Designed miniproteins, single chains. Designs and how they scored, part 21

Each design is a single chain, and the fold is of that chain. pLDDT is the mean over its residues in the fold that is shown.

## One batch from the design tools (miniprotein)

Design m707
Fold by ESMFold2-Fast:
Structure m707 (fold): chain A 95 residues (1-95)
Amino acid sequence: MKREEEVKEMEKEIERMEKEGADEKDIEVVKEILKEVKKGEYGRAVYIRVEYLLPTAKRKNKASEVVIELARKAAEEGMEREEMLELARKAYEEL
């Protein structure tokens, strides 16, 4: 998907969350993801999504902890979004 389309989708999601009275912490996470997407840093954006989606699982499942750590290292090395999503997918399959 083109970056402009992803930015537009994320901005609409933030507006929807604010209108529906979603948790401020959840809104902050989506805003942080949007900030990284606007910079073209998809690896970091995916890492933030993975870390946000897995905090509860991280306390209940060891595999989720490993994936968050690997995703963080991959984002720091500039790993492509597609590889980051594959790492996240494997973690969820092991849940």
Scores: mean pLDDT 58

Design m708
Fold by ESMFold2-Fast:
Structure m708 (fold): chain A 87 residues (1-87)
Amino acid sequence: MVRRLAERAVELLAKQGLGERAQEAADALIAAAEAGDLEALVEAARRLIDLLSEAIATLDPTSEQALDLAVQLVALASLVAAARSEL
């Protein structure tokens, strides 16, 4: 699940010119999830959320692109909430 969330965020953010920064955060998120490092997972997910928020702010909020980014932001925020409950 975490890998798919990370890959989808990178795909969407790359379309907004943020692909390189998104890939760095996604790689960190996947590595943290595989290691069971919940603190690192929260930090990496937070970086992706910040990038998604940055991209959404530049778009028409009624656009399909803004909706896709918002769905991924909510999914990552839910992952952060779940990880924090285990800390």
Scores: mean pLDDT 84

Design m709
Fold by ESMFold2-Fast:
Structure m709 (fold): chain A 116 residues (1-116)
Amino acid sequence: SKAEEIAKEALSIIAQALDPSARIDTLEGLEKLVNKVYELPSEERYEKYKAAKEALDAYIEKVIKEAKENNDIQLLEDLAELFKKLAKESKNDELSALLLHAAKKFEDAAEEMKKE
């Protein structure tokens, strides 16, 4: 589905922010990368997750803008549900938090579009 393609791209964007050489678009692959990042000093780990959140936010804003231009509320609802599912399946708290953040942004955008 289009939501699954967007989710794969979002996971890839998170991976690229954590490691620019990474070619990862699956939750399993991203969890392996996150476990490697966890071994870094806390300050370096913080900066990498901050960069990942900023890159993810930019991509989410682009997706929301395109969905609004197409009046595609269903896509935003499907994305919110998919990211909630990915967050529940994630075994890493920091990754789960990023995925829940994405879900909330898509959910809030869908609700805003329902207001006239």
Scores: mean pLDDT 86

Design m710
Fold by ESMFold2-Fast:
Structure m710 (fold): chain A 61 residues (1-61)
Amino acid sequence: AMPASLQRLLDGVEAAVRDPSLPAENKRAAVDFLIEAARAHRDEATLARAEELGRELEASE
């Protein structure tokens, strides 16, 4: 279902952002994709979490 798919995407992006072996460009692409998906689903909570992950990524670069 779409809600389960969005949750799975969020879990994957959170894991990717916290993986030190992944290039920063891949982490940014994952966060951008999550933001786009959250907007498409009009999920404000997931959008807020995606923006938070983007800020965490900015701090870790």
Scores: mean pLDDT 78

Design m711
Fold by ESMFold2-Fast:
Structure m711 (fold): chain A 61 residues (1-61)
Amino acid sequence: SPEELRQRADELVREAAEALKAGDGIRFSKLVQEAIDLYVEAGLSPAEALRRVFEELEKAL
């Protein structure tokens, strides 16, 4: 469902925040890209998906 896709994407953003804190830029980039793809699949525009990633990432940092 779109709700389950958004929840999974939110979890990937939290994992991306942990990768960033650990200095793992490659893992960070991959997790962010996967989260954007899931948000778009859930019905967000690419711009909305990117905005949500930044909002969720800032909350997790």
Scores: mean pLDDT 88

Design m712
Fold by ESMFold2-Fast:
Structure m712 (fold): chain A 78 residues (1-78)
Amino acid sequence: MIEAQAELFARGVVDHAKSLVEEGRVEEAVRVTRFALRRAGASEEEIREAEEAVRKKDFEKVYEIMYRAARRKLEASA
């Protein structure tokens, strides 16, 4: 199920980024988020939006962007 795969991917990346931010490693969390979104084929606009969301600790928004990108990529690869 594409939705389940996208959810697992998005949750894993967001949990990792959140952990890094909680450790004070914000720039590393931004890089992890950027790398994951590029792998998911996200646009540069989506990547910038997600990077700002990480800096604001808006992990719900990071999840939404990551989920959308992952789902779109999985649908294109099916």
Scores: mean pLDDT 84

Design m713
Fold by ESMFold2-Fast:
Formats: structure tokens, sequence, C-alpha cells
Structure m713 (fold): chain A 89 residues (1-89)
């Protein structure tokens, strides 16, 4: 899967969840949008993208510490880490 496909997938999820925000936790929509933006930056400028990805990871950790049932969020962010590792090898 290409980095662009992952970015678009996350952006699509974020938009879909925004439409159903009343049913979805706001934190999930917010993080998915930030993840998509970070991946876009990373594909264009690895230095800026890496900083944004680190910010997303920090926010994910804060939410994980508050909620143990954040496995879905962990899976999405784990995919970002795999993509980042792939880009830097």
Amino acid sequence: MSEEEIIESLKTKSKEMRQEAEKAPAENVYLLDKEAQALELYSKDKTLGDKRLAEVETEKKKIDEQNVEMRAKEEELSRLEQLRDFLVK
C-alpha cells in the first residue's frame, strides 16, 4: 500500500466520522485527521512530516493513558509508524 493510499484512507475515515460525530468519539475524528495531515507532510517533506507525526504520537499516548479501549486508535497509529519506517527504511 502506498503512502498516498494510507493518507487518503485516514482522511476519508476522518471525514466519514465527522459526519457521524454525534455517534463517534471526537478524539478519534481529531486524531485521524491529524494523522492524515502528518502523512501528507511526510510524503512531501520528511523533516516536517516527522515532526507532525511525533506530535500525533504524543497526542495518541495521552489519549491511550486515559482510555484502555483505544486499540482501534493504536492500530491506525501503528500503521503510521510502519509507513514512517518504510520511508526511512
Scores: mean pLDDT 61

Design m714
Fold by ESMFold2-Fast:
Structure m714 (fold): chain A 73 residues (1-73)
Amino acid sequence: KTLEKIVEAQILGKYLSENPTEEIKKKLAELVREIAKDKPSDEVRDKAYQLANEFLKKSSKEEIEKYVEEIVK
């Protein structure tokens, strides 16, 4: 649960710099609040960052856009 939220927040944060929509900002703010409430361990954060970076490295622009749309939904 918490790990998935951190992965989603990292991917949204990177995408937001190129597509600054209010919907993405709102969803990112929501995820950040939920992550803060969950108080994840450093191990969970590190694993989530690794997963987010691997996804971004291996995925096409279209795949990243599709994933962002699913998160914002």
Scores: mean pLDDT 79

Design m715
Fold by ESMFold2-Fast:
Structure m715 (fold): chain A 57 residues (1-57)
Amino acid sequence: MDPEEFQRRLEAASRYLREHGMVGKLSDEQAKEVLRLTYTAEDLEALLERLDELLAS
């Protein structure tokens, strides 16, 4: 993954997790899934959509 794209996704994911009060409260399994989604999502929009689904379940 392009370093700039990864940085953009990481910033967006961190912001999303802070907004939902999840920073420091993720299980190891959830944290691993967040990292996987950051690398494997098609684009930033897909990343945020998948994070929303993850936190809703």
Scores: mean pLDDT 76

Design m716
Fold by ESMFold2-Fast:
Structure m716 (fold): chain A 82 residues (1-82)
Amino acid sequence: KVEEELEKLKKEIETIRKNDSIIGVIAYLVMKRILLLGELENTTDPEKKEILEKQISLVDDEMNKAVAEERKRLQERRKAAA
């Protein structure tokens, strides 16, 4: 169950990464994180909380990767301009 929900989320993120810009990926991940946090706040079921916490962790990891990738790209462009 937990693994199934995480795999589903991973596939969604992969699909977006293949079809969108890095900024679009970051926007998706930010929105997804907000939605998951809202669900976590309203959840009393410990099993559902575990799934949501792991999903949030996965989104945070992917967002950190995407942000780092974009920061590096912007830094390189800024250096090339001067």
Scores: mean pLDDT 80

Design m717
Fold by ESMFold2-Fast:
Structure m717 (fold): chain A 68 residues (1-68)
Amino acid sequence: DIEEAIEDLKKKFKQFLKNANSSELKELLDGIKESKQLINEATGDEEEKEKLKEFLDELEEEVLKELE
């Protein structure tokens, strides 16, 4: 189940963020932005692209909260 996999990844990601320094958080933010651009440029299933973008948006928000 992709929803369960996403929730597990988000949990592990949040734990990782708590131990990350500012440089690591910046690298993650840059990587997330690059991934979003690649998805926007790709041709493919609209629903799958939307789910991936939503997932990346949530990850980006978590990184930004740690940087705040």
Scores: mean pLDDT 76

Design m718
Fold by ESMFold2-Fast:
Structure m718 (fold): chain A 91 residues (1-91)
Amino acid sequence: MSTVNINITEKNPDRPASLGITATYIPKKDTYHITVQVADEQGNVLATKSVDVKDGESATLNLELEGYRISKISLSLPDNIKVNINRTVIK
C-alpha cells in the first residue's frame, strides 16, 4: 500500500474551493502519478500539483491557498493508495 500525504495551508480563508485527487498507474516505472487540483465555485483552477509515488512507498505534497478554504473533497484513487489530508488555517 502506498501513502500520499497532502498538506494544505489555507491563508485568510474566505471563499469555498474543491479539492480533487486522482491517480494514474505508470507500469514502466511501477509508479502512481498523483494529481491534486483545487478549483473555485465557478470551476476555475486555482492550483494543480502532481507527485509520483512508487508502489509501497510514501510521498508528500504541499499546497498553499490564499483566500480559499477546502469545502469539498473528491477522490478517484485505487484501493492500494492511502491519502492523508492535513489542513492548516492561518488567519
Scores: mean pLDDT 84

Design m719
Fold by ESMFold2-Fast:
Structure m719 (fold): chain A 104 residues (1-104)
Amino acid sequence: SDEELIEKIGEVLELSEEEIEDLKKIVDYMKEKGDPLMLYSELEKVLGRPLSLREVAALEAYRVIKGLSPLSVDDLKAVLLAMGVSEEDAEKLYNFVKEYLASQ
């Protein structure tokens, strides 16, 4: 399920329970609007706050896993690093996404 996937991604990045619930809210909002690639600035308006780099990284990973992103798994790590995500967090997400897709 989308909720279970978001929870697992949140655990990988050590997101708070509140950040995980906010990610569920914005994913549901994107699905309602039919816009899986909705701009982060629009999602930030929905939450009333800026998204952290870890929350942005989590959404990029979610989009790749769900086949909603034009990025491949190999492109994901490079894009996260270019966005300023730490090497550790980018590596954790890359490994998680690769293993998750291999298990499907």
Scores: mean pLDDT 87

Design m720
Fold by ESMFold2-Fast:
Formats: C-alpha cells, sequence, structure tokens
Structure m720 (fold): chain A 79 residues (1-79)
C-alpha cells in the first residue's frame, strides 16, 4: 500500500504544472460562459491523471489499480 501511494504521489508531482495549466484554462472557459466545455476539459484531465496513477500503482497494488480504473469508467459514463 505505502509503495503504491508513493507511486501515485510521484505522478501527481510530475503532472502538477499541467494540472495547473488545465485548471486556469477551464476557469477562463467558465468565465466566458462556456461552462460545459470547462467541465469536460477538467473531467478529461482527471481521467488521464487517474489512468497514469493506475499504471504507476499496478505493480505495487493491482487491486487498487483496478479500483481506480473502475472509477475512471464511472466518470466517463457520467460525461
Amino acid sequence: MEAALEAAQRVLEERKERIERVREEAKRLAEEGRVEEAKRLMAEEMIELLREIARAVAPHDPALAAEIEARVAEIEKAL
């Protein structure tokens, strides 16, 4: 579990700047009244982030990786 959490944190640190850029872009879209596009942009980035985390976690905790993938499928279904 601990090694899986460390792997997930490493992915988050590596994607920190990208997440901030996407967040600023989504904020701009929402301010322009393009709320649906802003929500979709944030959701797509979250899906990509979770998939990267699942891949990094899989060698340490395959059950947790499967749970993350199941959550990604749920988010995609809601879009």
Scores: mean pLDDT 81

Design m721
Fold by ESMFold2-Fast:
Structure m721 (fold): chain A 96 residues (1-96)
Amino acid sequence: MDLLELGEDSKKQGDEYLAQGDKLSAGLNYYGAGLSYRQAGDLEKARESFEKAAELFEDVNKVNAAKALENLSGVYTRMGDDEKAKEYLEKAKKLY
């Protein structure tokens, strides 16, 4: 099983749901893509996917938005960007 292919398929499903105006389903699919890309070691695609998920969840589901931001913080830590990691972790805490 190719985790990059799994992430790409999840991203495509997210794009399709977003085109239909379903921000919740789109966000869930981008979140799934972020998890798959992160596990595959593609930190840049994981970052992009978690950023999209957090943005889509912002007005729909605060708990899912916080989870996406926490995972985005984790990706920035792995990228060596501790300042951005801290910024996104603080944003997640404000949603609780």
Scores: mean pLDDT 86

Design m722
Fold by ESMFold2-Fast:
Structure m722 (fold): chain A 65 residues (1-65)
Amino acid sequence: SAAAQLALNRAQTQRLQALLAEGQRVGREFGDEAGLAKLREGLLRLAADPRFSAFGREAVEALEA
């Protein structure tokens, strides 16, 4: 049961990352630096939240690239 819950959480995390990556791509394409900065701040806040730590860490790594 624990392994199944972890796999489900991982799949949902990956879907959320894909949506955020698309949002970042659109923001860069239209030159919305303020929007991208706000998105970065939100992702860093998720990385600090223990409920979303795995997602937050992966999202921060993507922003550092």
Scores: mean pLDDT 64

Design m723
Fold by ESMFold2-Fast:
Structure m723 (fold): chain A 68 residues (1-68)
Amino acid sequence: LEALIQRMIEAAQKAIDAAKAGDEKKAEEYLKKFEEYLRELNRARAAAGQPPIDVEGSVEAVKEEAKE
């Protein structure tokens, strides 16, 4: 779980950094990795009886942060 959360945060940060640098391809690739890690985290959360995190809302938040 810890490694999954860390990879998710790193992917989000790299997506934001790539977007700010004007690298649209890398930004999209990292945003996709962020979504994939978040879905993996939701599977782990479901196994632990926890509610899922809103994937679409989280992806939108990263996109808005990247526009800064």
Scores: mean pLDDT 80

Design m724
Fold by ESMFold2-Fast:
Structure m724 (fold): chain A 56 residues (1-56)
Amino acid sequence: GPSKEYTVKEGDTLASIAAEYGLDPIAGRAEIFLANPHLRSPELIKAGEVLKVPLP
């Protein structure tokens, strides 16, 4: 499906990014994590990192 690139800001979480794009925070968090295989853990993201966000 369609996806958007998002640059992580300080204080962001995968759940907050998912909610910003209208995704469920729990399911969207998991989908963002799965769309970004370079991530070791969904809790370990850094400001300035570019993430692929799957759109609904």
Scores: mean pLDDT 78

Design m725
Fold by ESMFold2-Fast:
Structure m725 (fold): chain A 85 residues (1-85)
Amino acid sequence: MKVTITVTVPATGQVSTKTIEVTDEPITIPVGSSTITLKRVGDEVEVTVTDADGKVTTVTLKPGETKTFTVTDEGTELTITITAE
C-alpha cells in the first residue's frame, strides 16, 4: 500500500513530500526530533507519531484517507500530513 507523507513548516513555507510502500514490516521515518512509524494491518495503515517531547499519537488510515498531525521540533511547529492510497 502506498503512503504519502508531507511535512510542512508553516513559518517558512518549507514543504517535503515522500511516498513509501508500506508492508507488514514496520517502517520508522525521522522528522526532525519526531518519528513516524508506519505498518500495514490488513487493508489499513497504522500510523504512530512520536514527537520530541515523547507524546505518542496512533491512528489507523483506510485507503484514500488522510490524517494531519502537528508536532513541535525545537520550538518550530511542523505539520505532518499522511495519506494512504
Scores: mean pLDDT 81

Design m726
Fold by ESMFold2-Fast:
Structure m726 (fold): chain A 102 residues (1-102)
Amino acid sequence: MMKKAVLNFGSPEIAELAKEAFPDYEHITQLDLIEALGLGSKLKDLSDEELAELAAEYLKSLGVDEAIVVDSSPEMGELMKEALEKLGIKAEVMSTEEVRSL
């Protein structure tokens, strides 16, 4: 069975709405990424492009085949989608407003 994930850069409230909308997906928040990658105080020193590459490699390491990226920033969402697709992960971007409409 294909492994599907939601990568959420929105607020905790948006993360909970995404879990309700996609209950069978693996849910990965920005906090989960910070913890898993050991970023902590280094997060503020990373570019959006570097964060996107690290997040994509992490999802690939988990065996994710398809991902939904939830972000309030269209630019960050598109960078994340590009990084995921480069690694062979099918990716879609959803705004925080689109998640509220699910």
Scores: mean pLDDT 79

Design m727
Fold by ESMFold2-Fast:
Structure m727 (fold): chain A 99 residues (1-99)
Amino acid sequence: SLGEEARRSAEGAKEAARLGAEKVKAESGTGGAIASVGAGVSGVLAAGGSEEAKKAMEKAAKGGKKLAIGASKGDKEEAKEGAEEAEEGAEEAAKAGVE
């Protein structure tokens, strides 16, 4: 079920967020910002919601994945695009949850 997949993603995201928090303490600037955005996207993925919210969460997940790939390659533009897509998806999910 989608809920089980979301739960598995949330469990992995919690561990990644813990490691990310350690990196934030060790890094500054872009590295810290990337870790913070990743934690936010993980939170959105953990949430349940309407069909519209689920689609928005999928967009946030795709953006987060692109952000992680860009960061791992040192591609600042791809990381920025991923962060923007993840933030947009998170905002859409929040709006769908209210409406």
Scores: mean pLDDT 57

Design m728
Fold by ESMFold2-Fast:
Structure m728 (fold): chain A 83 residues (1-83)
Amino acid sequence: LVKEFFDSLTPGKSIGSKILKLIYENNDKGVTEEEIAKKLNVSRSTVKRELDELVKAGLIKKDEKTNRYFLTEKGKEVYEKVN
């Protein structure tokens, strides 16, 4: 649920929060699923699942032309509130 999901965005506590931080820090260029997997040393399937949940929550968006992920305005607000 959305409430439980936001509670899991504590910095450094979950893979989802680490992904959100990485996208936040690189929001000018965006990041690909592969770049996230390499930087966090996790499988691409784990990253894809976390990215799908973050997109579903409206916190990030995928640029289909470049396959890069960016933070939404809502995602920036949520990230800054819990960090």
Scores: mean pLDDT 76

Design m729
Fold by ESMFold2-Fast:
Structure m729 (fold): chain A 109 residues (1-109)
Amino acid sequence: MELVEKAKELLEKAEEKLKEAEELLKKAETEEELKEAIEKVIEAINLAAEAARLAKEAGDEELVERAKELLRRALELALEALKKSKTLETALMAIGAALLAIGELLDLE
């Protein structure tokens, strides 16, 4: 499988997961709905991070920057989820997602 094709596929999936997370986060009235939104953010981070790794290996700087943009958006959504958290459990999940996004962004420097 070509690295560039796989990276593009993963970025597209990450973008879909971020859109799902954003919609869930806007509609979330329960801690369970908020946890579902955070899980989608984590899935998007993992997909974007893998895409960035493949793009970097292929030397495709444009795809690396696209992955970084998705990771920054995931961080913003994780922080919004943290603001909506009413329990320590959901707050810790949101913090975990934010730290994951920061770690992946730092690894791409």
Scores: mean pLDDT 88

Design m730
Fold by ESMFold2-Fast:
Structure m730 (fold): chain A 55 residues (1-55)
Amino acid sequence: SADERGGALARERAEAAARAGGDADTIQMHSVGGQAEAGGGSKLAGEAGRAAIAA
């Protein structure tokens, strides 16, 4: 079933992106300067989002 496989792949991709994206964003923001705190904030926002879903 294409829908079931598509959903599973989309979920795996979203989980991998959320994990990798947070760290990559923090490093890149810090490396190029500018709003390094914005990268840190996005990581915390991701954690808050997961906590809200769990609650």
Scores: mean pLDDT 53

Design m731
Fold by ESMFold2-Fast:
Structure m731 (fold): chain A 81 residues (1-81)
Amino acid sequence: SEAEKLFEEGVEAYHEKKYEEAVELYEKAIALYEAADLSEEERVVYLPPAYYMRGLAYEKLKKYEEAEKYFKKAKEIDPSI
């Protein structure tokens, strides 16, 4: 899917230390996942990793308040994280 491609591009940007680009790519992926009317099972698979990785990218940018917000969103959907 387009959302999965954007997530993968975000992960690549993160590993290349392009953290602002990674945040934007994860944001676009999350928006598409949320618009896709996913089942609860699909939501647990796709949304928590995207929120968590966005949080990590914000942490690298020293935007700790934003990072905490997205880590909490990931845990709200999947408490096992």
Scores: mean pLDDT 85

Design m732
Fold by ESMFold2-Fast:
Structure m732 (fold): chain A 70 residues (1-70)
Amino acid sequence: MKLEEKIKRLKEEARKEYQEMLKTSDMPEEAIQRYLKGETAAKLQTEYGLSKEEAEKLAEEIVEEIKKEE
């Protein structure tokens, strides 16, 4: 699977988690977003060999896009 397709899949997974956590969790929205950024960044590092900085930046972009789709 190409990198772009895998990133799309990670974004879809993060979107589902974000929506579920917003419905079921009493956590602040900022805490939910921070959790998702960390989880997505870890997957980017382990699956694609991105550096921590690159993975964190891309994870931040993914979470911001999900936030806009709320």
Scores: mean pLDDT 76

Design m733
Fold by ESMFold2-Fast:
Structure m733 (fold): chain A 107 residues (1-107)
Amino acid sequence: SLPKVVFVGSLEMARLLLPAAVEQGVDILVAGINMSRYPSREEAIRDAGEVVRLAREAGLEVVILVNFDSSTPQSEIDAMKDELRKAFPDAVIVTSMEEAMEYIRAR
């Protein structure tokens, strides 16, 4: 069977859903980061760090799903991915729901 997954789109959502996810035996937390909602990469990484910390304390594997609008330059996408990989070396970094689902299915 596929691993059990919880998807969260914010730190508040992570705090709300994590206790129930732990009770249900969830294996993987997908942390969604919508870059259009953040004034800087630093603020987005700070929120991501708190979600990663909470998920790891709960014993869950973390997939970070970072979303960009279509006008975002590839250089900015690459820079954000690089910063996320450096900040969270044990997390899987993806930029689409399709990539996240492919990773989960390959588990």
Scores: mean pLDDT 87

Design m734
Fold by ESMFold2-Fast:
Structure m734 (fold): chain A 98 residues (1-98)
Amino acid sequence: MDKLILVVPAYNAADSIAALVTNFAKNKPSSLDVKLIIVDDGSTDDTIATAKATIAKLGVASDVTVVSIPNAGAAAATAAGIAIAKNKYPNAIIASLG
């Protein structure tokens, strides 16, 4: 098993999203290909802008993806992220983090 995809729903999380991306980048295991999919659930604050700026600053765009959906709630955002992960990485293990 060489690939793990983490799916995280985010809604109005500008105050915490930079820490999430930073902690992912710093704690990623060298022996396992770990990807992060952040599903923005229609945030009205700077969540998307902050996530993208942090990804660019850390140079982790190859490992971290941000997708945006119309606001539908955390369960729907998680389901959308899982669907994206399955389509891009059909043989990977997928885990959801809240």
Scores: mean pLDDT 81

Design m735
Fold by ESMFold2-Fast:
Structure m735 (fold): chain A 67 residues (1-67)
Amino acid sequence: SSEEQLIRTAEGLAIYEVTGTFERSEEFVRSLPEEVRRKIAEKAAEILRSWGASEELIRRAVERILE
């Protein structure tokens, strides 16, 4: 779906911006320190808001990154 594509793209861009890497696996993200995952979630939310995403969609993306 377009919503899932938006989340995945924003997450990937946020990971690259924060970590300098294109690795996007759930295992990789969960291996990162909590403070780093929080920064990724904040950046993903920023990107999604700039694209006009709903607050509900942003919340779902943030929860996905932080779990």
Scores: mean pLDDT 81

Design m736
Fold by ESMFold2-Fast:
Structure m736 (fold): chain A 94 residues (1-94)
Amino acid sequence: MFDKAREKLIEILEAVRAGDQATRDALLNEIKADKKVATEVAFLTTPAGRYITELDLGDFGTLQLALQGRASKEDIDRIIKNLKEKKLAKVEVP
């Protein structure tokens, strides 16, 4: 399952939220070294990955901006919260 990739994605978002570019880059390099985790993280950053992360389109857009270092701290905090909370959800919720 995507559990390790989801945890790594959250770590990247926390580094971006802190403005810690060095930690973000180090995490990206660690992910690239693990082909399975790299593939799974890449999938979670696609629209299809929303079936695993359960992010809505707005939060997915903010995720893309966050990975580019362009999202607000408040938006990143919301996405981190949603990624953690959705760990318990198994179906699409209205």
Scores: mean pLDDT 72

Design m737
Fold by ESMFold2-Fast:
Structure m737 (fold): chain A 76 residues (1-76)
Amino acid sequence: MINKDVPVKIYLDGKEIGEVKSREDALELYRKLREQGKLTPEDEELLISFIVGDEATTPEQARAAREKARAELAAL
């Protein structure tokens, strides 16, 4: 699980491209990376994991939350 009190740093090609502290920050970073054509499946998984955060307490809830987050990101 990702602790929302600790910011998550996102790296691309060994360079720090952003730091996310909230769900809104994660969505903004996703949009920016997608617009630049630099969004990788690995970066998408990291952002989904951050978005899911504290919303999942069981493996089933984690799966549902990740699927929802992925669909939301795809709709952007």
Scores: mean pLDDT 64

Design m738
Fold by ESMFold2-Fast:
Structure m738 (fold): chain A 65 residues (1-65)
Amino acid sequence: GPIPRFSEATNRVGKYLLSSTRPLSVAELVERTGLSRSAVSRALKELLEAGIAERTADGRYRGVR
């Protein structure tokens, strides 16, 4: 399908997930991106719906390579 167009905030969260060697928590994404918890949560929802991110069993998130 076509590549989704995301907001700058969603792109920033996605970039950190895809460049990380390990799954990241919401708190770690807040710290790394400088975004609010609400903005990170919205970005993660968009990335999960697009199949670009996945949630791990321990409640962390990683990018799909």
Scores: mean pLDDT 81

Design m739
Fold by ESMFold2-Fast:
Structure m739 (fold): chain A 68 residues (1-68)
Amino acid sequence: MELSEEQREEIRELLRKEAPELTDRQIDSIIDALVEEPDNDVIWRLIQRETGLSDETLEKLKEIVLSS
């Protein structure tokens, strides 16, 4: 799956807003993991657990990633 630069920037902005403790390296690693296995619920749950993102924010991330 290929994310546009616009989609990658939307994810970066969302993660910086909702999980400001994340480094750019961590954000890029999350994006890469989601691009590699977008249908893997285990990865989505792991990200939510590690970042503390709300269910609403997680659904927004899924919308961005899966629209690619």
Scores: mean pLDDT 77

Design m740
Fold by ESMFold2-Fast:
Structure m740 (fold): chain A 86 residues (1-86)
Amino acid sequence: MEELKRKLEMIDFELKVMEEVLALRSLEELEALMEEIEKNSTEEQKEAAERGRKLAMYSWFDPELAEERLRELEAEKARLEEALAA
């Protein structure tokens, strides 16, 4: 159960960072967000944050790939939430 919970937490963190990056209005805000993550996160969280940032950027350059990856993450999150609730 701890492993499933940790995976869910990392997926949630990746999705949260993606949403935050997509909502940003300036490069300064992006730099501030990434600096806070770098300063206050574990290596696993930093990796999840980098994946979320890349996913947000892919939405601008390859929307189909970004949409597919997002669907995969949301499906995995739903599966993990169901497994943890059972």
Scores: mean pLDDT 80

Design m741
Fold by ESMFold2-Fast:
Structure m741 (fold): chain A 87 residues (1-87)
Amino acid sequence: SLLERLEFQIEQLKLLIEYIKSGVSPEVAEKLIELAKERLGEKMAEAVRRMLEVISKMSEEEKEKLLKLLEEQIKNLEAAIKKLKEE
């Protein structure tokens, strides 16, 4: 369902925030990749791995900017879920 997809997207974004805040933890990276593989398949897991490699090479300033964008995206998705449940 749409709600399940939005909730899964929030779960992925929260793990991505944990990855960045942990100083790009390999353990958190593996959790993100496995989650994508299990629910979205191998091609999406490969895309997630490439994304994490790009993020790991970002400056601290770029990572901080990305964290703010990710936190705002979570808020927007949570607001969308709330609206869908109220309708």
Scores: mean pLDDT 85

